# Designs tried in a protein design run: designed miniproteins, single chains, continued (4). Part 3

Each design is a single chain, and the fold is of that chain. pLDDT is the mean over its residues in the fold that is shown.

## One batch from the design tools (miniprotein)

Design m12070
Fold by ESMFold2-Fast:
Structure m12070 (fold): chain A 65 residues (1-65)
Amino acid sequence: TRQGRVVAADEETLEVEVDGKVVKAEIVYRGEDLVAGKVTEGPFKGGGVLVPRAAWRPGGPALVL
């Protein structure tokens, strides 16, 4: 697990910066408390990303699994 920062987010996709690199993810779940994505490009491809709903904005914290 690594901590990252939300760079960009829309209805279908999420970009997170981890260790100075951008990870692109496809959103697979949108809940009340969190948003989950599957990494499609960059480091951790095939892994997951979790973003707390309260942090669903550029600059917010994210977890990369």
Scores: mean pLDDT 75

Design m12071
Fold by ESMFold2-Fast:
Formats: structure tokens, sequence, C-alpha cells
Structure m12071 (fold): chain A 70 residues (1-70)
């Protein structure tokens, strides 16, 4: 697996967790899913700090977390 393939795989997994969090009705379960996605994105930024798709995913995670906590 190339570095690029690994990054793409991790971004897809983070997006999957965001989609699952958006459909989840329990705020605590939503928060756990969002925290898991945040951890994956953190690892991606360690490999590629300028990754534009990871920046967009991070923004979505931050916005959803604010909604869950309000």
Amino acid sequence: MTKEQLIEHQIKEAKRLIDEAESEKDPLKQLILLMSGEGIVFVVFRMDPENEEAKEVKKRLEELRKKVLS
C-alpha cells in the first residue's frame, strides 16, 4: 500500500464515521463517533499536513461537534 492509498483509506473511514454520527440519535454515541473521526484525521495530518480533503473533514467534525454540544 502506498502512503497516498493509506491516506485515502483513512479519509474514507473518517467520512464514514461522520455519516454514522449524522444518522445517530443518541448525543453521547454521536460524540464518541466524532471523537473517533477526529483521531483518524489527526493521524492523516501527521502524514500529510497540507491535505485539503482532511482539512474539509476536520471542519465538518468541528461543526457537528458544536451542534451536538449545544
Scores: mean pLDDT 83

Design m12072
Fold by ESMFold2-Fast:
Structure m12072 (fold): chain A 68 residues (1-68)
Amino acid sequence: MLSDEEIIDELLALPEDKLQAIADLLSALFGRPVPQTREEFRELVRWALRNSPVLREELAAFVESQRA
């Protein structure tokens, strides 16, 4: 089972355009400000993973697909 930090680190390894798209989507879904830094992105994702088991499962599956 992937930890929150492992999921966050894999997302942060994505190309900037994909990272920005994920940041925009999460901000829209949770009504939170769009992160301006990598640290703010970490905090947004960490908050989202704690508050949405469905999102956690989907992001974990996505990260596993990137490891293949």
Scores: mean pLDDT 79

Design m12073
Fold by ESMFold2-Fast:
Order: sequence, then structure tokens, then C-alpha cells
Structure m12073 (fold): chain A 74 residues (1-74)
Amino acid sequence: SHENFFKAVINGEINEETLTPEQIERIEQILRDIDESMELMKKSIDNIIKYKEGVEVPEILPESKEIIEESKKL
């Protein structure tokens, strides 16, 4: 899995002396996937914040709107 392979690299269980070109490409792909996921999370958080501030955000799902409205009552 992505998590197990990435953790092995971080923990030094896999080093550059034992890495194949395919494993290096896999590590680079995992890093790109992480960056993309973080960017999507940032956009999602920004949309939620904007909706809470009274800005209309068409991309927010009805379920998310319901949760936000309930949170305003706290």
C-alpha cells in the first residue's frame, strides 16, 4: 500500500542503494498524490469557511450544508 511503502522510506528501511528506478518513480508518484490530496483538502476547507461566512458556494453538497447549519447552533 502507499502508506506502508512511504513509511518504510521515511523510516530508512528502504535507502537509495536498494531502490530500483521503478521504486523511485513510485515514491515520486506518492508525493504527487499527497500534494494533490492536500490541495483538495484546502479547497474543501476554504469552501466550508466561505459558506459559514454567508458566501454562496455552489460546490458544497447538501449534506455538508446540513452539518454546517447544525454547527452554527453550537
Scores: mean pLDDT 65

Design m12074
Fold by ESMFold2-Fast:
Structure m12074 (fold): chain A 100 residues (1-100)
Amino acid sequence: SSEEKKREELKYKLLEIQLEGYKKILAAKTQEEKIAHIEEIEKRIVELLEENGELDLAKRVREHAKEQIELVKTDPAGFDVMVRAFYEELEKALKEMKEK
């Protein structure tokens, strides 16, 4: 159906934004670069979610971005471990979606 197709297209776009962003975060050499990439990912995801009427999810993404920024400042090593794990999980999910 057109609604199922739109839902899958939204999921695909969200995964691509997150993978691109997390790859940049992992390659970043400074705290300031990591924070800038978190803010860019947040902006892109929030805009996409709000355009699709997902207002509650957009609010949750904004709160998670604030938590990630604080984690970069307080536990940068733990943040890097978390982002690497999420990157690997999302890369696998995107690959599985493309195989359908």
Scores: mean pLDDT 85

Design m12075
Fold by ESMFold2-Fast:
Formats: sequence, structure tokens, C-alpha cells
Structure m12075 (fold): chain A 64 residues (1-64)
Amino acid sequence: MELAPLSEEQERFREIVRRAMERVRPKEEEIENDPSLSGREKVLRETELFAKALREEMARADAE
């Protein structure tokens, strides 16, 4: 049981983040398994991929 409820805005954003994470997970696995990428390159590619997915999910939510 949560001790304090999140604001509706925070809960909505949490769901958007979860959708973005689910969407990028298989591609993140491909990035993690790429032996040609450095650790820094993996982090940058994963961050870029997540940021793009997050923006797309936010735009979708705003269109509703």
C-alpha cells in the first residue's frame, strides 16, 4: 500500500515511461549484445532510443 498517492500527472507520466520502456526493451537487448559497441556507446544509444520512444509516447498521450 502506498503511503501517499502520486499526483494524477505523475501517475500518467509513469505509465508513459513504462510504455516507452516496454517498446525499447528488445532493441536495448540488441544494443547490449553488440560486441562492437563500447559501454559508453551502448549507454548513449539506449538513452537516445528511450528518449525518442518517450517523446513519441508523450505525443500520443497529448493527442488524446
Scores: mean pLDDT 76

Design m12076
Fold by ESMFold2-Fast:
Structure m12076 (fold): chain A 67 residues (1-67)
Amino acid sequence: SVEELAAFLQEKFGLSPEAARTAGEYLASLPDELKLPAARAIVVHYRPDLSDEEKEKLAEEIVELAK
């Protein structure tokens, strides 16, 4: 759900409640084929420190929550 996605974005990236809700609603509104590229871009921006494997896992989790 969007609420679960917003909570995830707050926990993993330190977004404010308002920013996380806005981002979550935006991600959920995207066509399915654009969700993964958008999620990957967000992970790279907020967590450049992670390995490629860890970044992909976070992006996939975001996509699952955005369904």
Scores: mean pLDDT 87

Design m12077
Fold by ESMFold2-Fast:
Structure m12077 (fold): chain A 88 residues (1-88)
Amino acid sequence: MEEAREALEEGFEAGMTFEDIVEGLEKQLEAIKKAKEAGIEAPESVKEDAEALLEVLKELLKDESLKPEEKELLKRAIEIVEKILELL
């Protein structure tokens, strides 16, 4: 939880957008798929980080001040993290 939450908070402070999060997660999902195809198993820390990030994203989705587009991007990010966890 700590690293995932801090990374997300630092990203937002640095001007990172929800679109940047989705793009980063899609890139990570593709990397995990390619690694699995090559017979390379992801470290346990990747699963722990993905689970922690999923909880953080779900908590962010509860924020009523978010714009509809931001909520859609968060939902997309959650779906990608869930796909990552299914592959691990």
Scores: mean pLDDT 75

Design m12078
Fold by ESMFold2-Fast:
Structure m12078 (fold): chain A 127 residues (1-127)
Amino acid sequence: NEEEQLQAVQKVQEKVKEMRRLTQKTVEQLMQSKSAQDLQDVLLEYASEQQKMQIELKIVTSVLPSSVKEDLNHIVDTLISTVEELAKRKIESEIEQMLVIEQFRISAEEAIKKIDELIAKVEKQIA
């Protein structure tokens, strides 16, 4: 029903806020990384947390249309894959470390923006 769908929308919006907080914390940890191994560990931990978020999103969105669930899952899968690929990069300079951190920030912010825009569109269609 419409009430259950609106509750699902609100739960996704709360998960988006959690993703923003996790992304900010991860950027700060990446900037404090003392080695290539530390940077890799931080990125892989972020990917692991996003995998948990993906499972939670599947549960909270159970009442939403399949297309919305598929789009949300695809956005999160793409973010996880991008972060895992960044974790594999060989870092030989401070500039390369800064580029990895910036690519992480851009990728995470773009994923969050896509989820936010998707769920806002769903909310308007229900209301």
Scores: mean pLDDT 89

Design m12079
Fold by ESMFold2-Fast:
Structure m12079 (fold): chain A 64 residues (1-64)
Amino acid sequence: GAGSPEFEAEARRHWEEAPEERREILREIAAKLRAIGDVAQKYFEGRKKGEPDESLLTAKPKPV
């Protein structure tokens, strides 16, 4: 099943055998997904506390 040491080893092998271009694309996608996940988590935690940070979702310029 997912999470087995065998599956993880095989996934690592596929990563090592992947062309350089594929690795670069995958890194970029992973970074973007992580950033989106982090922003969503912070927003929902703020919403639960009654203080949602809309700036995390709207990409507003810093008002100064």
Scores: mean pLDDT 64

Design m12080
Fold by ESMFold2-Fast:
Structure m12080 (fold): chain A 103 residues (1-103)
Amino acid sequence: SMEELRKLNEKLKSEDVKTRFDAAAELASLPRGTEVPEEVIETLKELLLNDPSVLVRAEAANALINLGYPEKEVLEMIESLKIPEKETILNNARVAASKKRVK
């Protein structure tokens, strides 16, 4: 529901790492292409680019791909990261994208 999506968006902005991770994981587990408010997509993009937790960044990338945000743009955002762990996030995102592709 819209109310549930708004609550998930609030959780994505939590100061608690586990709360942000769990919210991103919930979004990544919704049926592929589930329509969400633009604010949710923007919050996930902010987490992917700026979150101090590599695990939260990786799950935000998975959620964006699951929700139908363009895979190429997600990969380009990850590749723009100047952190040692960017390769791990990138590999996890590529695997998630491949797993969810129709045969």
Scores: mean pLDDT 79

Design m12081
Fold by ESMFold2-Fast:
Formats: C-alpha cells, sequence, structure tokens
Structure m12081 (fold): chain A 82 residues (1-82)
C-alpha cells in the first residue's frame, strides 16, 4: 500500500510538471510568433531582443520541468515494476 501511494504521488507530480512544461512551451511559441512578425515588419531591434529574452526564459523553464517530469515518470515506472 505504501509503495502504491508513492507511485501515485510520483505520477501526479510528473503530470503536474509535464503540464507546466507544456504551458511554458506554449508561452515560448507565442513569443516566437511575435518575434517572427516583428522581424518581417522591420520592427524595433530593442523590442525583438526583449521578446527573445522572454522566449529564452520560457524555453529554459519548459526544458527544466519537462526533464523533471520525465525523471519522475521513470522512477514511478521502476517502482511500479517492484
Amino acid sequence: EELKKLVETLKKLADEYESKANEFRKQMETYAKQIDELEKKGGSEEEIKKLREMAGKYRDQANKYGSLADELKKLAEELEKI
């Protein structure tokens, strides 16, 4: 029963982190689209730089939470096999 609860907790955390990673990826994609539009219009280099910085931050967060989700899923699978 204890092991089952631990597996359920890890799966829940993995799902939460995966959800966060997907949210950050969506934000990154939104900023990437804005950057593309501004570059095509010959927009402000300062504005584009700020958007790139924001996109980079969201990409880093997405990668971080995605990695954590994958690690938790793997751990849950290993424990579930026992």
Scores: mean pLDDT 85

Design m12082
Fold by ESMFold2-Fast:
Structure m12082 (fold): chain A 69 residues (1-69)
Amino acid sequence: AKKGEKLVKEKGFWDMLGPGGPGDTSGFKDLPKEEIASGIRSLLASGRVPDMPPLSDEDIQAVADYLST
């Protein structure tokens, strides 16, 4: 949870994944953790957030955990 919160609120990550960004994740709020993680993986694979640094599977899971709470 705390690691995911730091990743989401880190300068580049929130600009890319937050509301109004190219990878807006606001629609993930009510999704299960597994669905959020899948959504983030799909978003990163789409090339829509090219300025975002590469995320490990653990980092994606931490972000999904934070967004699911």
Scores: mean pLDDT 65

Design m12083
Fold by ESMFold2-Fast:
Structure m12083 (fold): chain A 106 residues (1-106)
Amino acid sequence: ELVEKAKEYLGKAISLLREAFDLAEKVSPEIAELVRQALGYAALAKSYLDKGDLPKAVEAVNKAIEYTEKAIELARKIPQGKEVAELFEKARSYFEEARKLLEEAI
């Protein structure tokens, strides 16, 4: 149940980052690249969850959070970044919930 809930939160974070990626490309290629990195680590986390490797899934979620936080900081520094920063903040919150559930399941 904890792992299934973590997969749900991870899926919500991925969905928000994909939506935010389309907006980020219009705002800054640098922000879009950070989102692409976060999505890559989120996909890696999902792959580890599908294999039952919870510790490696947590490591991958931590990397997704790190890149999402970098995207938030950069988005907040630009005039057109407010909307995309709000989507990144929501995605980060879902990654943090997923990590919490996975750490509890270990």
Scores: mean pLDDT 88

Design m12084
Fold by ESMFold2-Fast:
Structure m12084 (fold): chain A 105 residues (1-105)
Amino acid sequence: SAAARAREIEAELERLAEEAVELAEREGLSRAEAERLFAERAAERFADTDPEVAAAARELLKGAEALEIMEKKGITEEEELTPEELELRDIGLRGQARLAERIAA
């Protein structure tokens, strides 16, 4: 069923997120690097089985790029990003929304 598949996707995404956090803590990765790692792994994991989930994960990669820019510039407030950099953040937010919709089924 669609609901059963949504639960499987949710469980796998949670597992990948936990693995990314554990690796980030062990290797001293930044928040942006941890979010990139999660997004890359999610995109790869779902590429063949759930292309829409993989597409949403690729949008999350753009959000991670916005965080990397903030870290490089020493910016703590998103409002300090340029319009082009804010577009990367907005793409990431769309990816988050798509994943939330997929697992809410």
Scores: mean pLDDT 87

Design m12085
Fold by ESMFold2-Fast:
Order: C-alpha cells, then sequence, then structure tokens
Structure m12085 (fold): chain A 90 residues (1-90)
C-alpha cells in the first residue's frame, strides 16, 4: 500500500540520516576527512540503491521515481560537499 511505502521511505531516510550523524561524530573526533567522505559516498550509494528498489517494489510511477531519485542524488551530493568543506574549517 502507499501507506506502507511512506513508512518504508521514512525508515530509509532515517537510516541514512543516522549513518551520516555517525560519520560527522567521527570527523569531530579527529577522523581523516578523506576517509569520512569515502564512507559517506558509500552510504549515499547504498541509500540511493535501496530507494530505487523500494520504489520499484511499490510500482511508483516512472515520473515520480525519477524525481525522487534526482532529489536523493542531489541530497547525497550536497552532503559530500558539506563534509569536504567542514574538514577545511576544522
Amino acid sequence: SMEDFRKEMDKLFEKYREKLSEILDKIKAGEDIEKAVEEAKKVGEEFIKELEELMKKYNVPEEEREELLEYAKELTKIVIEKLEKYGKSV
């Protein structure tokens, strides 16, 4: 159902956010920025893959799938750029 889809979407975004929070905490603790960025890229790639699989599972219309994927890709890109910038200021 669409309600189940929304529930799984919320869980997926929450999981991604939690993993990013852990990476940020490691950076604050003195972890190498390059390593943290590589971890964030891997986490973002897995998030996008899981999102694509979830949308296919629920037969989300092509137009909506493309829009959500574009949003997710932009979100992961912004996260990486912010982490790289954060490393230069710390």
Scores: mean pLDDT 84

Design m12086
Fold by ESMFold2-Fast:
Structure m12086 (fold): chain A 94 residues (1-94)
Amino acid sequence: SRAAESLRAQADRLLAAMEAEGLTPERVEQLLLAVHLLASSTDDPAELERAAALLDRVIAAGRATATTPEQEAMIDAAERLRAELRARLASLRA
């Protein structure tokens, strides 16, 4: 979907920015909001799995580059959202 494509593009931009200039809390917040909106609007397991995979990539890169408590809090929020998506995926597959 266009929303999933937008999330992928946003995640790729976030990863590139973290490599070049460090983690930007504003970009992480935008990604988390977009994933929340996607999750609330779809029951398609494939879309939810793609969103969870994008969060996996951002979390891994964020943990490698986080240097402030605020950055760590953003990564923790992403991990909580990923856990919620994984739990919802398990429920939808049951």
Scores: mean pLDDT 73

Design m12087
Fold by ESMFold2-Fast:
Structure m12087 (fold): chain A 88 residues (1-88)
Amino acid sequence: SMAVAAMKEALRRLAEAIEASTELPEEVRKLLAELLRAIVAGDKEKAEALGKELEAKLKSLGAEAAAAIEAHVTALGREIAAEVAAEA
C-alpha cells in the first residue's frame, strides 16, 4: 500500500512538472499530464484513449522529436521518483 501511494504521488508530481516543462510541445504536455492523472485516478478507458492520442501525436512529430520527448520525460520521472523515495 505504501509503494502504491508513493507511485501515485510520483505520477501526480510528474504530471505537474510536465505541464511546467516549456521545452515540451504544448499539446504533448497536455496529453501526457492528462494521461498520468487518468492513471492515478484508475480511469483505464480514459488512460487507453489518451495513450493512443499521445502515440499518434508523437508519430506525427517524427522519431527524433519523439525520442527527445521520451528522454526528457524519463529523466524528469527518475528525478521525481528519487525525491518521493527520499521523503518516504
Scores: mean pLDDT 84

Design m12088
Fold by ESMFold2-Fast:
Structure m12088 (fold): chain A 62 residues (1-62)
Amino acid sequence: NLIEEAEKLMEEAVALIRQGKTEEGNKALSYAGKAIDYARKGDFEQAEEYIKKAREVIEKAK
């Protein structure tokens, strides 16, 4: 479920903000939010692409 995956990434992005990585966390939140929007519109290709972008930001911030 792409929406559940994006919601999980939003939780990880919030954890980054709590760690003081506010720029990375906000960027990941933006990408995860776009993924949810595209998934709701039925654009699963764009949703999956934004999930990848959110995950990349989170992984690089670790």
Scores: mean pLDDT 85

Design m12089
Fold by ESMFold2-Fast:
Structure m12089 (fold): chain A 66 residues (1-66)
Amino acid sequence: LEKAAKAAREQLLALGVPEEVVEEAIEEALELAKKSKKPVSGDEFVEMVAEIAVKLLKERGLEDPL
């Protein structure tokens, strides 16, 4: 999962997501993966991080208000 976490971090930072949001999203996704009885794939992990990051951005009002 470290490789998937690194890929997710690089991708989100390249999109302009704040580092604090990326770090929080990765930590939350790792906790969800630990609680899962099914093995989480790298692709599934990246999707989880992206979903959490979008949620955090919306809460902070960083989503496009247009």
Scores: mean pLDDT 75

Design m12090
Fold by ESMFold2-Fast:
Structure m12090 (fold): chain A 69 residues (1-69)
Amino acid sequence: MIDPKNIEYIVVYVGGMFFDGPQTGLDLARKWGVPVKPVYSREELDEILAQPNAVRIDGYTAIVMKPGY
């Protein structure tokens, strides 16, 4: 279970032509008061998701947790 207080930022892939695009990540960031880091390629998103503190939400969104929480 993800606790919003332990989130450092939400990563959102911007510019894809998909149904259910980056809106989910943007809505979560607004709801939880968490900063957004936009990425402009899938390679950038995949690099972030390779980190142990990153959690994939969907094809456009990842949550990066605070280190050591």
Scores: mean pLDDT 72

Design m12091
Fold by ESMFold2-Fast:
Structure m12091 (fold): chain A 75 residues (1-75)
Amino acid sequence: SKADQISELTEMQLKIQRLKLDDKERNEYIIALDIKIQLLMGYEPRNWTDKEKEKVEELIKKARELIEKERKAEE
């Protein structure tokens, strides 16, 4: 459901905040996650292009991979 997706993305934001990243890289992931949450909630930007959608999805994918890498490093 959309609620489950929003919950997952919100949890990812909290996990990204705890990673040892530089401020610029961390902010890029947080902004991409926030944009996706807003889109799922029905708040779409006026001129949202397919390239911008792809960039957001790629950043979310990379954030997910970084979280998983950190999780495995703790095991």
Scores: mean pLDDT 81

Design m12092
Fold by ESMFold2-Fast:
Structure m12092 (fold): chain A 62 residues (1-62)
Amino acid sequence: MAEEARREEEARKKAKDIVRWLLEGGASPESAETAAAVYLMRQGVPVDKALEIAREAVEELL
């Protein structure tokens, strides 16, 4: 649980950075969510979890 929680927190931090960068650049929340999810999936995060974390990052920044 401790190691899993740390990796999840790292993934959320990365998703938030990506979403923030894209939103500041004028991207839509939908595009930012998709880009963050794809990035996390490439880092080995399962697809369902990557989509969830990306969506949460968008919601937290709005």
Scores: mean pLDDT 79

Design m12093
Fold by ESMFold2-Fast:
Structure m12093 (fold): chain A 76 residues (1-76)
Amino acid sequence: DEEKRKNAELARERGKQLYKEGRYEEAADDFIAAASLLPESDPEKAELLRKAAEYYKKAGREEEARKVFEQAEKVE
């Protein structure tokens, strides 16, 4: 669905901007939202989840970072 992919791109761009502002938890949330709009087989989904996990870790959300990272490793 092209609309879902466009919305994923917009969420990713917002997340990148939030990361640059040091708003790591919000950036991670937006990357999770972007990943959720992509099919499980999409390689971009795994990349978005890995970045979200890294951003949660920077935000001090260690348990959420770990969970999301494990989720990313399961995506094909």
Scores: mean pLDDT 83

Design m12094
Fold by ESMFold2-Fast:
Structure m12094 (fold): chain A 90 residues (1-90)
Amino acid sequence: LYEKFLAEMDRILAEGDREAAEAEKKYGPDVAELVRIEHLLRLHRLGAEYFEELYKKTGSEEFKVAALTHRLAADILENRYRKKKEELEK
């Protein structure tokens, strides 16, 4: 699980940097910000899944709290993404 988690994190980070840079060149910094928020959202969701799996295997409350923290961060980022997208549609 950890090996898969690290591989997915590395992929999201590398792809996120490339996609954000390309979006900035083609569409400007506001669209690049949306791309960066989307990748951060994926990272936090991946983190939540990873810690939920550890909690399932170990029963440790620390992993449950870590998973909930990542889920909360994802919810905040999703709301930020939605608001920013609405502003760009105006």
Scores: mean pLDDT 81

Design m12095
Fold by ESMFold2-Fast:
Structure m12095 (fold): chain A 100 residues (1-100)
Amino acid sequence: MSLEEAIEKLEELREKLQAATTTEEILAVMEEVIELLKEFYEDNKEKLSEEQQKEVERMIEGGEKVLEEIKANPEDLEGAKTLGLVFVDEAIRLLKKIKE
């Protein structure tokens, strides 16, 4: 997976998060986001600086924590959507920074 492809897929997943009407839909999209970041990391880790590798690893850890927070509060649709959107926006910013 290229950096450009990862950014494009994250932007598509962000749109799915905005359209989500249930916590289950948000969880499914967030699981796809985390899997995408893990695939990007494995495909690109040798091309990333040591600092960039640590930033991506921390992003993946943060995503897993967000997923657990959403699972802990399945009735909080608005909270789940807010957490997911904030996380995806930060992931997109990180990958765009790496592209530069």
Scores: mean pLDDT 88

Design m12096
Fold by ESMFold2-Fast:
Structure m12096 (fold): chain A 70 residues (1-70)
Amino acid sequence: DARLEATARRLAERYDYDITPYIEKALAEGQLRDVGDVFAIVPPDQPPLGPPVPAEELERRVLALLRRLP
C-alpha cells in the first residue's frame, strides 16, 4: 500500500527517536482509523521511549504497525 509506505517514510525522516510505542498505544486504544491520524498522535516534544533507531529500521517498524489498521 503506497499510502502506508509513504507515511512510514515521512515519520522515519521526521523523528530522531523510536515512535513505535506511541503508534502501538494509539492502535490499542482505537485512535488510529486512517494512516493520516498518526501525525496527530505522535508527540513532537516527548523524550525518547527507547534506544535510537536508524531511519530505515524505524520506517520498517512503523510500516509493520500501520499494516494493522482496519
Scores: mean pLDDT 74

Design m12097
Fold by ESMFold2-Fast:
Structure m12097 (fold): chain A 86 residues (1-86)
Amino acid sequence: SAAEKEALEHLRRAEEALAAGDLDAALEHLSRAIELLVDSKNPELWERLAEALRRLAEALAAAGREELAARAAGLAELALEKAKAL
């Protein structure tokens, strides 16, 4: 779908932002990907989202942003469960 294609682009940009250490850009792109994937039945996209959110959570925790890290970790777990249910 068009939404899944747009979500994939946001996932790619979030992964690039994570590699660059730009946590705010990564958070914005992952937030947009979540909105676009809400009705997606593609488990590979949910798995990719879960991994990116897990990496963001680790990076946020390392940066001392503990409340955001906990929320990103929770979203990663939900995304992984969504992938497994599909």
Scores: mean pLDDT 88

Design m12098
Fold by ESMFold2-Fast:
Structure m12098 (fold): chain A 64 residues (1-64)
Amino acid sequence: MEPIVEKLLKELEKLYESLPEKSKEMEEIVKQAREVYEDPNASSEAKALVLIGAILDLELLSSK
């Protein structure tokens, strides 16, 4: 069974790859979320919240 945090990262990466235009802001959002995901000191809850926030931010930016 795959942890929810791993699913959120995959959804974020898929969303980013599917975007027709990729801005520096979008790239930075994905980078920061991935850094938190890879931080061994971050809790699973913190990782999940950051990934959810990144997905929402990408959706907001892609909406213009």
Scores: mean pLDDT 79

Design m12099
Fold by ESMFold2-Fast:
Structure m12099 (fold): chain A 63 residues (1-63)
Amino acid sequence: SDEAIENAAVRLVIEHGVSPEKASALTKKLLSIKPPTEEQVREIARELGLSEEQIQTLVDTVL
């Protein structure tokens, strides 16, 4: 859901120190997909330079 994606972005910034610019780019890419698969979420996050720990937090929050 859009809310889950936005919540994941907030968690990545506050809990994991991801830059707001990177979190914004991630949110825009994920919101363009309805619904994103786990593979798409992981691929987009890796492309944006998130760590595997940050990617797992994202997957657990969005899916």
Scores: mean pLDDT 80

Design m12100
Fold by ESMFold2-Fast:
Structure m12100 (fold): chain A 95 residues (1-95)
Amino acid sequence: SDLDQEKLDLMYQILSIAETGVKYNLSNDQIISRLRNLSRYSNPESKSWIDEVIKELESNKDTLSTKELAELAIKTMEKLINDPEIVEKAKKLVS
């Protein structure tokens, strides 16, 4: 369905930002900034989910390493999407 494709695309974007952040040693603020840019150009439903991820990361950015922050972003989006098959498909696309 179109909703499944939107969920897949969103999960892929979160995984891509998280993986890039860890791989290139970005700061927590740089990862959050990339998510804010994604949110700014997203449709209202996707924006709501991305903003919830950003809220979780902002609350933890001073206590977590970049790797832990990236893992939190992924886990939060996985919970919001609530579809293990879509999550697994997105993970295969990022690899």
Scores: mean pLDDT 89

Design m12101
Fold by ESMFold2-Fast:
Structure m12101 (fold): chain A 93 residues (1-93)
Amino acid sequence: MMKEIEELLEEALKKGLLTEEQKKKLLEWIKKQPDKESVLIAMKVALEAPAVQAELDRLAATDPEAAAARLAELEAEARRLEAEIEANRAAAA
C-alpha cells in the first residue's frame, strides 16, 4: 500500500499536479488514515484527472452534449468512490 501510494505521489509530482511541499503534507496525512486502500483508489482516480479533463475539453469543443454526458458519468463515479471511502472510515472508526 504505502509503496504504491508513494509511487503515485512521485508520478503526480513529475507531472506537475502537486508541489513537493504538498506531497510531504499529503503523505503525512495518508499515514494517519486507517484505510489506505480507499486512499490509493482515490489517488489513482485523481492522477487520471488531467487526461480526463483534456478529453472533456476536446469533447466540449466538438460536441457539448456528449461532454455534459461524460461529466455526469464522472461525477457519478466520484460520488460512488466518496461513499465507499466514507463507509470504510466509519467501519475503521
Scores: mean pLDDT 68

Design m12102
Fold by ESMFold2-Fast:
Structure m12102 (fold): chain A 72 residues (1-72)
Amino acid sequence: MKLAPETKARLLTVVDFLLKDGQTSVPLETFLTFAEAVGVPLTEAERAWLESFTGGTGLIPLPALRAALEAS
């Protein structure tokens, strides 16, 4: 998925913050809370794209998400 540049930059900031805090995965709801806190209103398509990273576990793998954000 190709994200708006502002959305990509804000989401990368959240991912980098969590990775620096020593986390390798976070619950989807926790990630959405941080995204909202940094002023990123996610569309349904962007939320569905983030949900696709959970693989049914409810956890977002941060290194995989970071790589996908860099590629978008």
Scores: mean pLDDT 78

Design m12103
Fold by ESMFold2-Fast:
Structure m12103 (fold): chain A 95 residues (1-95)
Amino acid sequence: MQLTPDQQRLINDMRPYFISVSTQMVTSSVDDTRSMIQQVIGDIRSRSRSPSQFSDLITQFNNIMSEHFMTVPPDQFMRYVVIVMQQSVDAQVSV
């Protein structure tokens, strides 16, 4: 799937945010870390205008977390994604 200039711009804009949050999570409690992950996924969902853009941002966030040694189990991470996606069922994001 080819990235559009708008998708690349959004990824670049959000990258510092992902790094900042990942750095904070290293020194945060487990409950705070969970809340931060859900908040970031929510922000990604809110800023994403297409499913491909959402997928790319989720992938970037997960990669940045891994780079900062924040290993989230795949099942737990996917649960957060599902929760955020379920919250959006009542409000479809237009492209």
Scores: mean pLDDT 68

Design m12104
Fold by ESMFold2-Fast:
Structure m12104 (fold): chain A 77 residues (1-77)
Amino acid sequence: DVFDKAIQAYDTNGVYAAIAYLASTYGLNVTPADVQQYIADYRAGRVSPQQILNDAIARTQAVADPATQARIQQRIA
């Protein structure tokens, strides 16, 4: 799934590789701190990959214009 591939990028090439994967594949705008927290919460069993995606989308949409928000939703559907 989407977040498992982001975790694989993180484990192989670090936090910026995970950010680049999420940005290029899904148009998501997340910080290194957000990615590290998501990975920690996921590994601890506190959140599902879908919950992480929903939060990352909400954060990206909060700073994006409506056309960009629509494109992000289409990419992850």
Scores: mean pLDDT 68

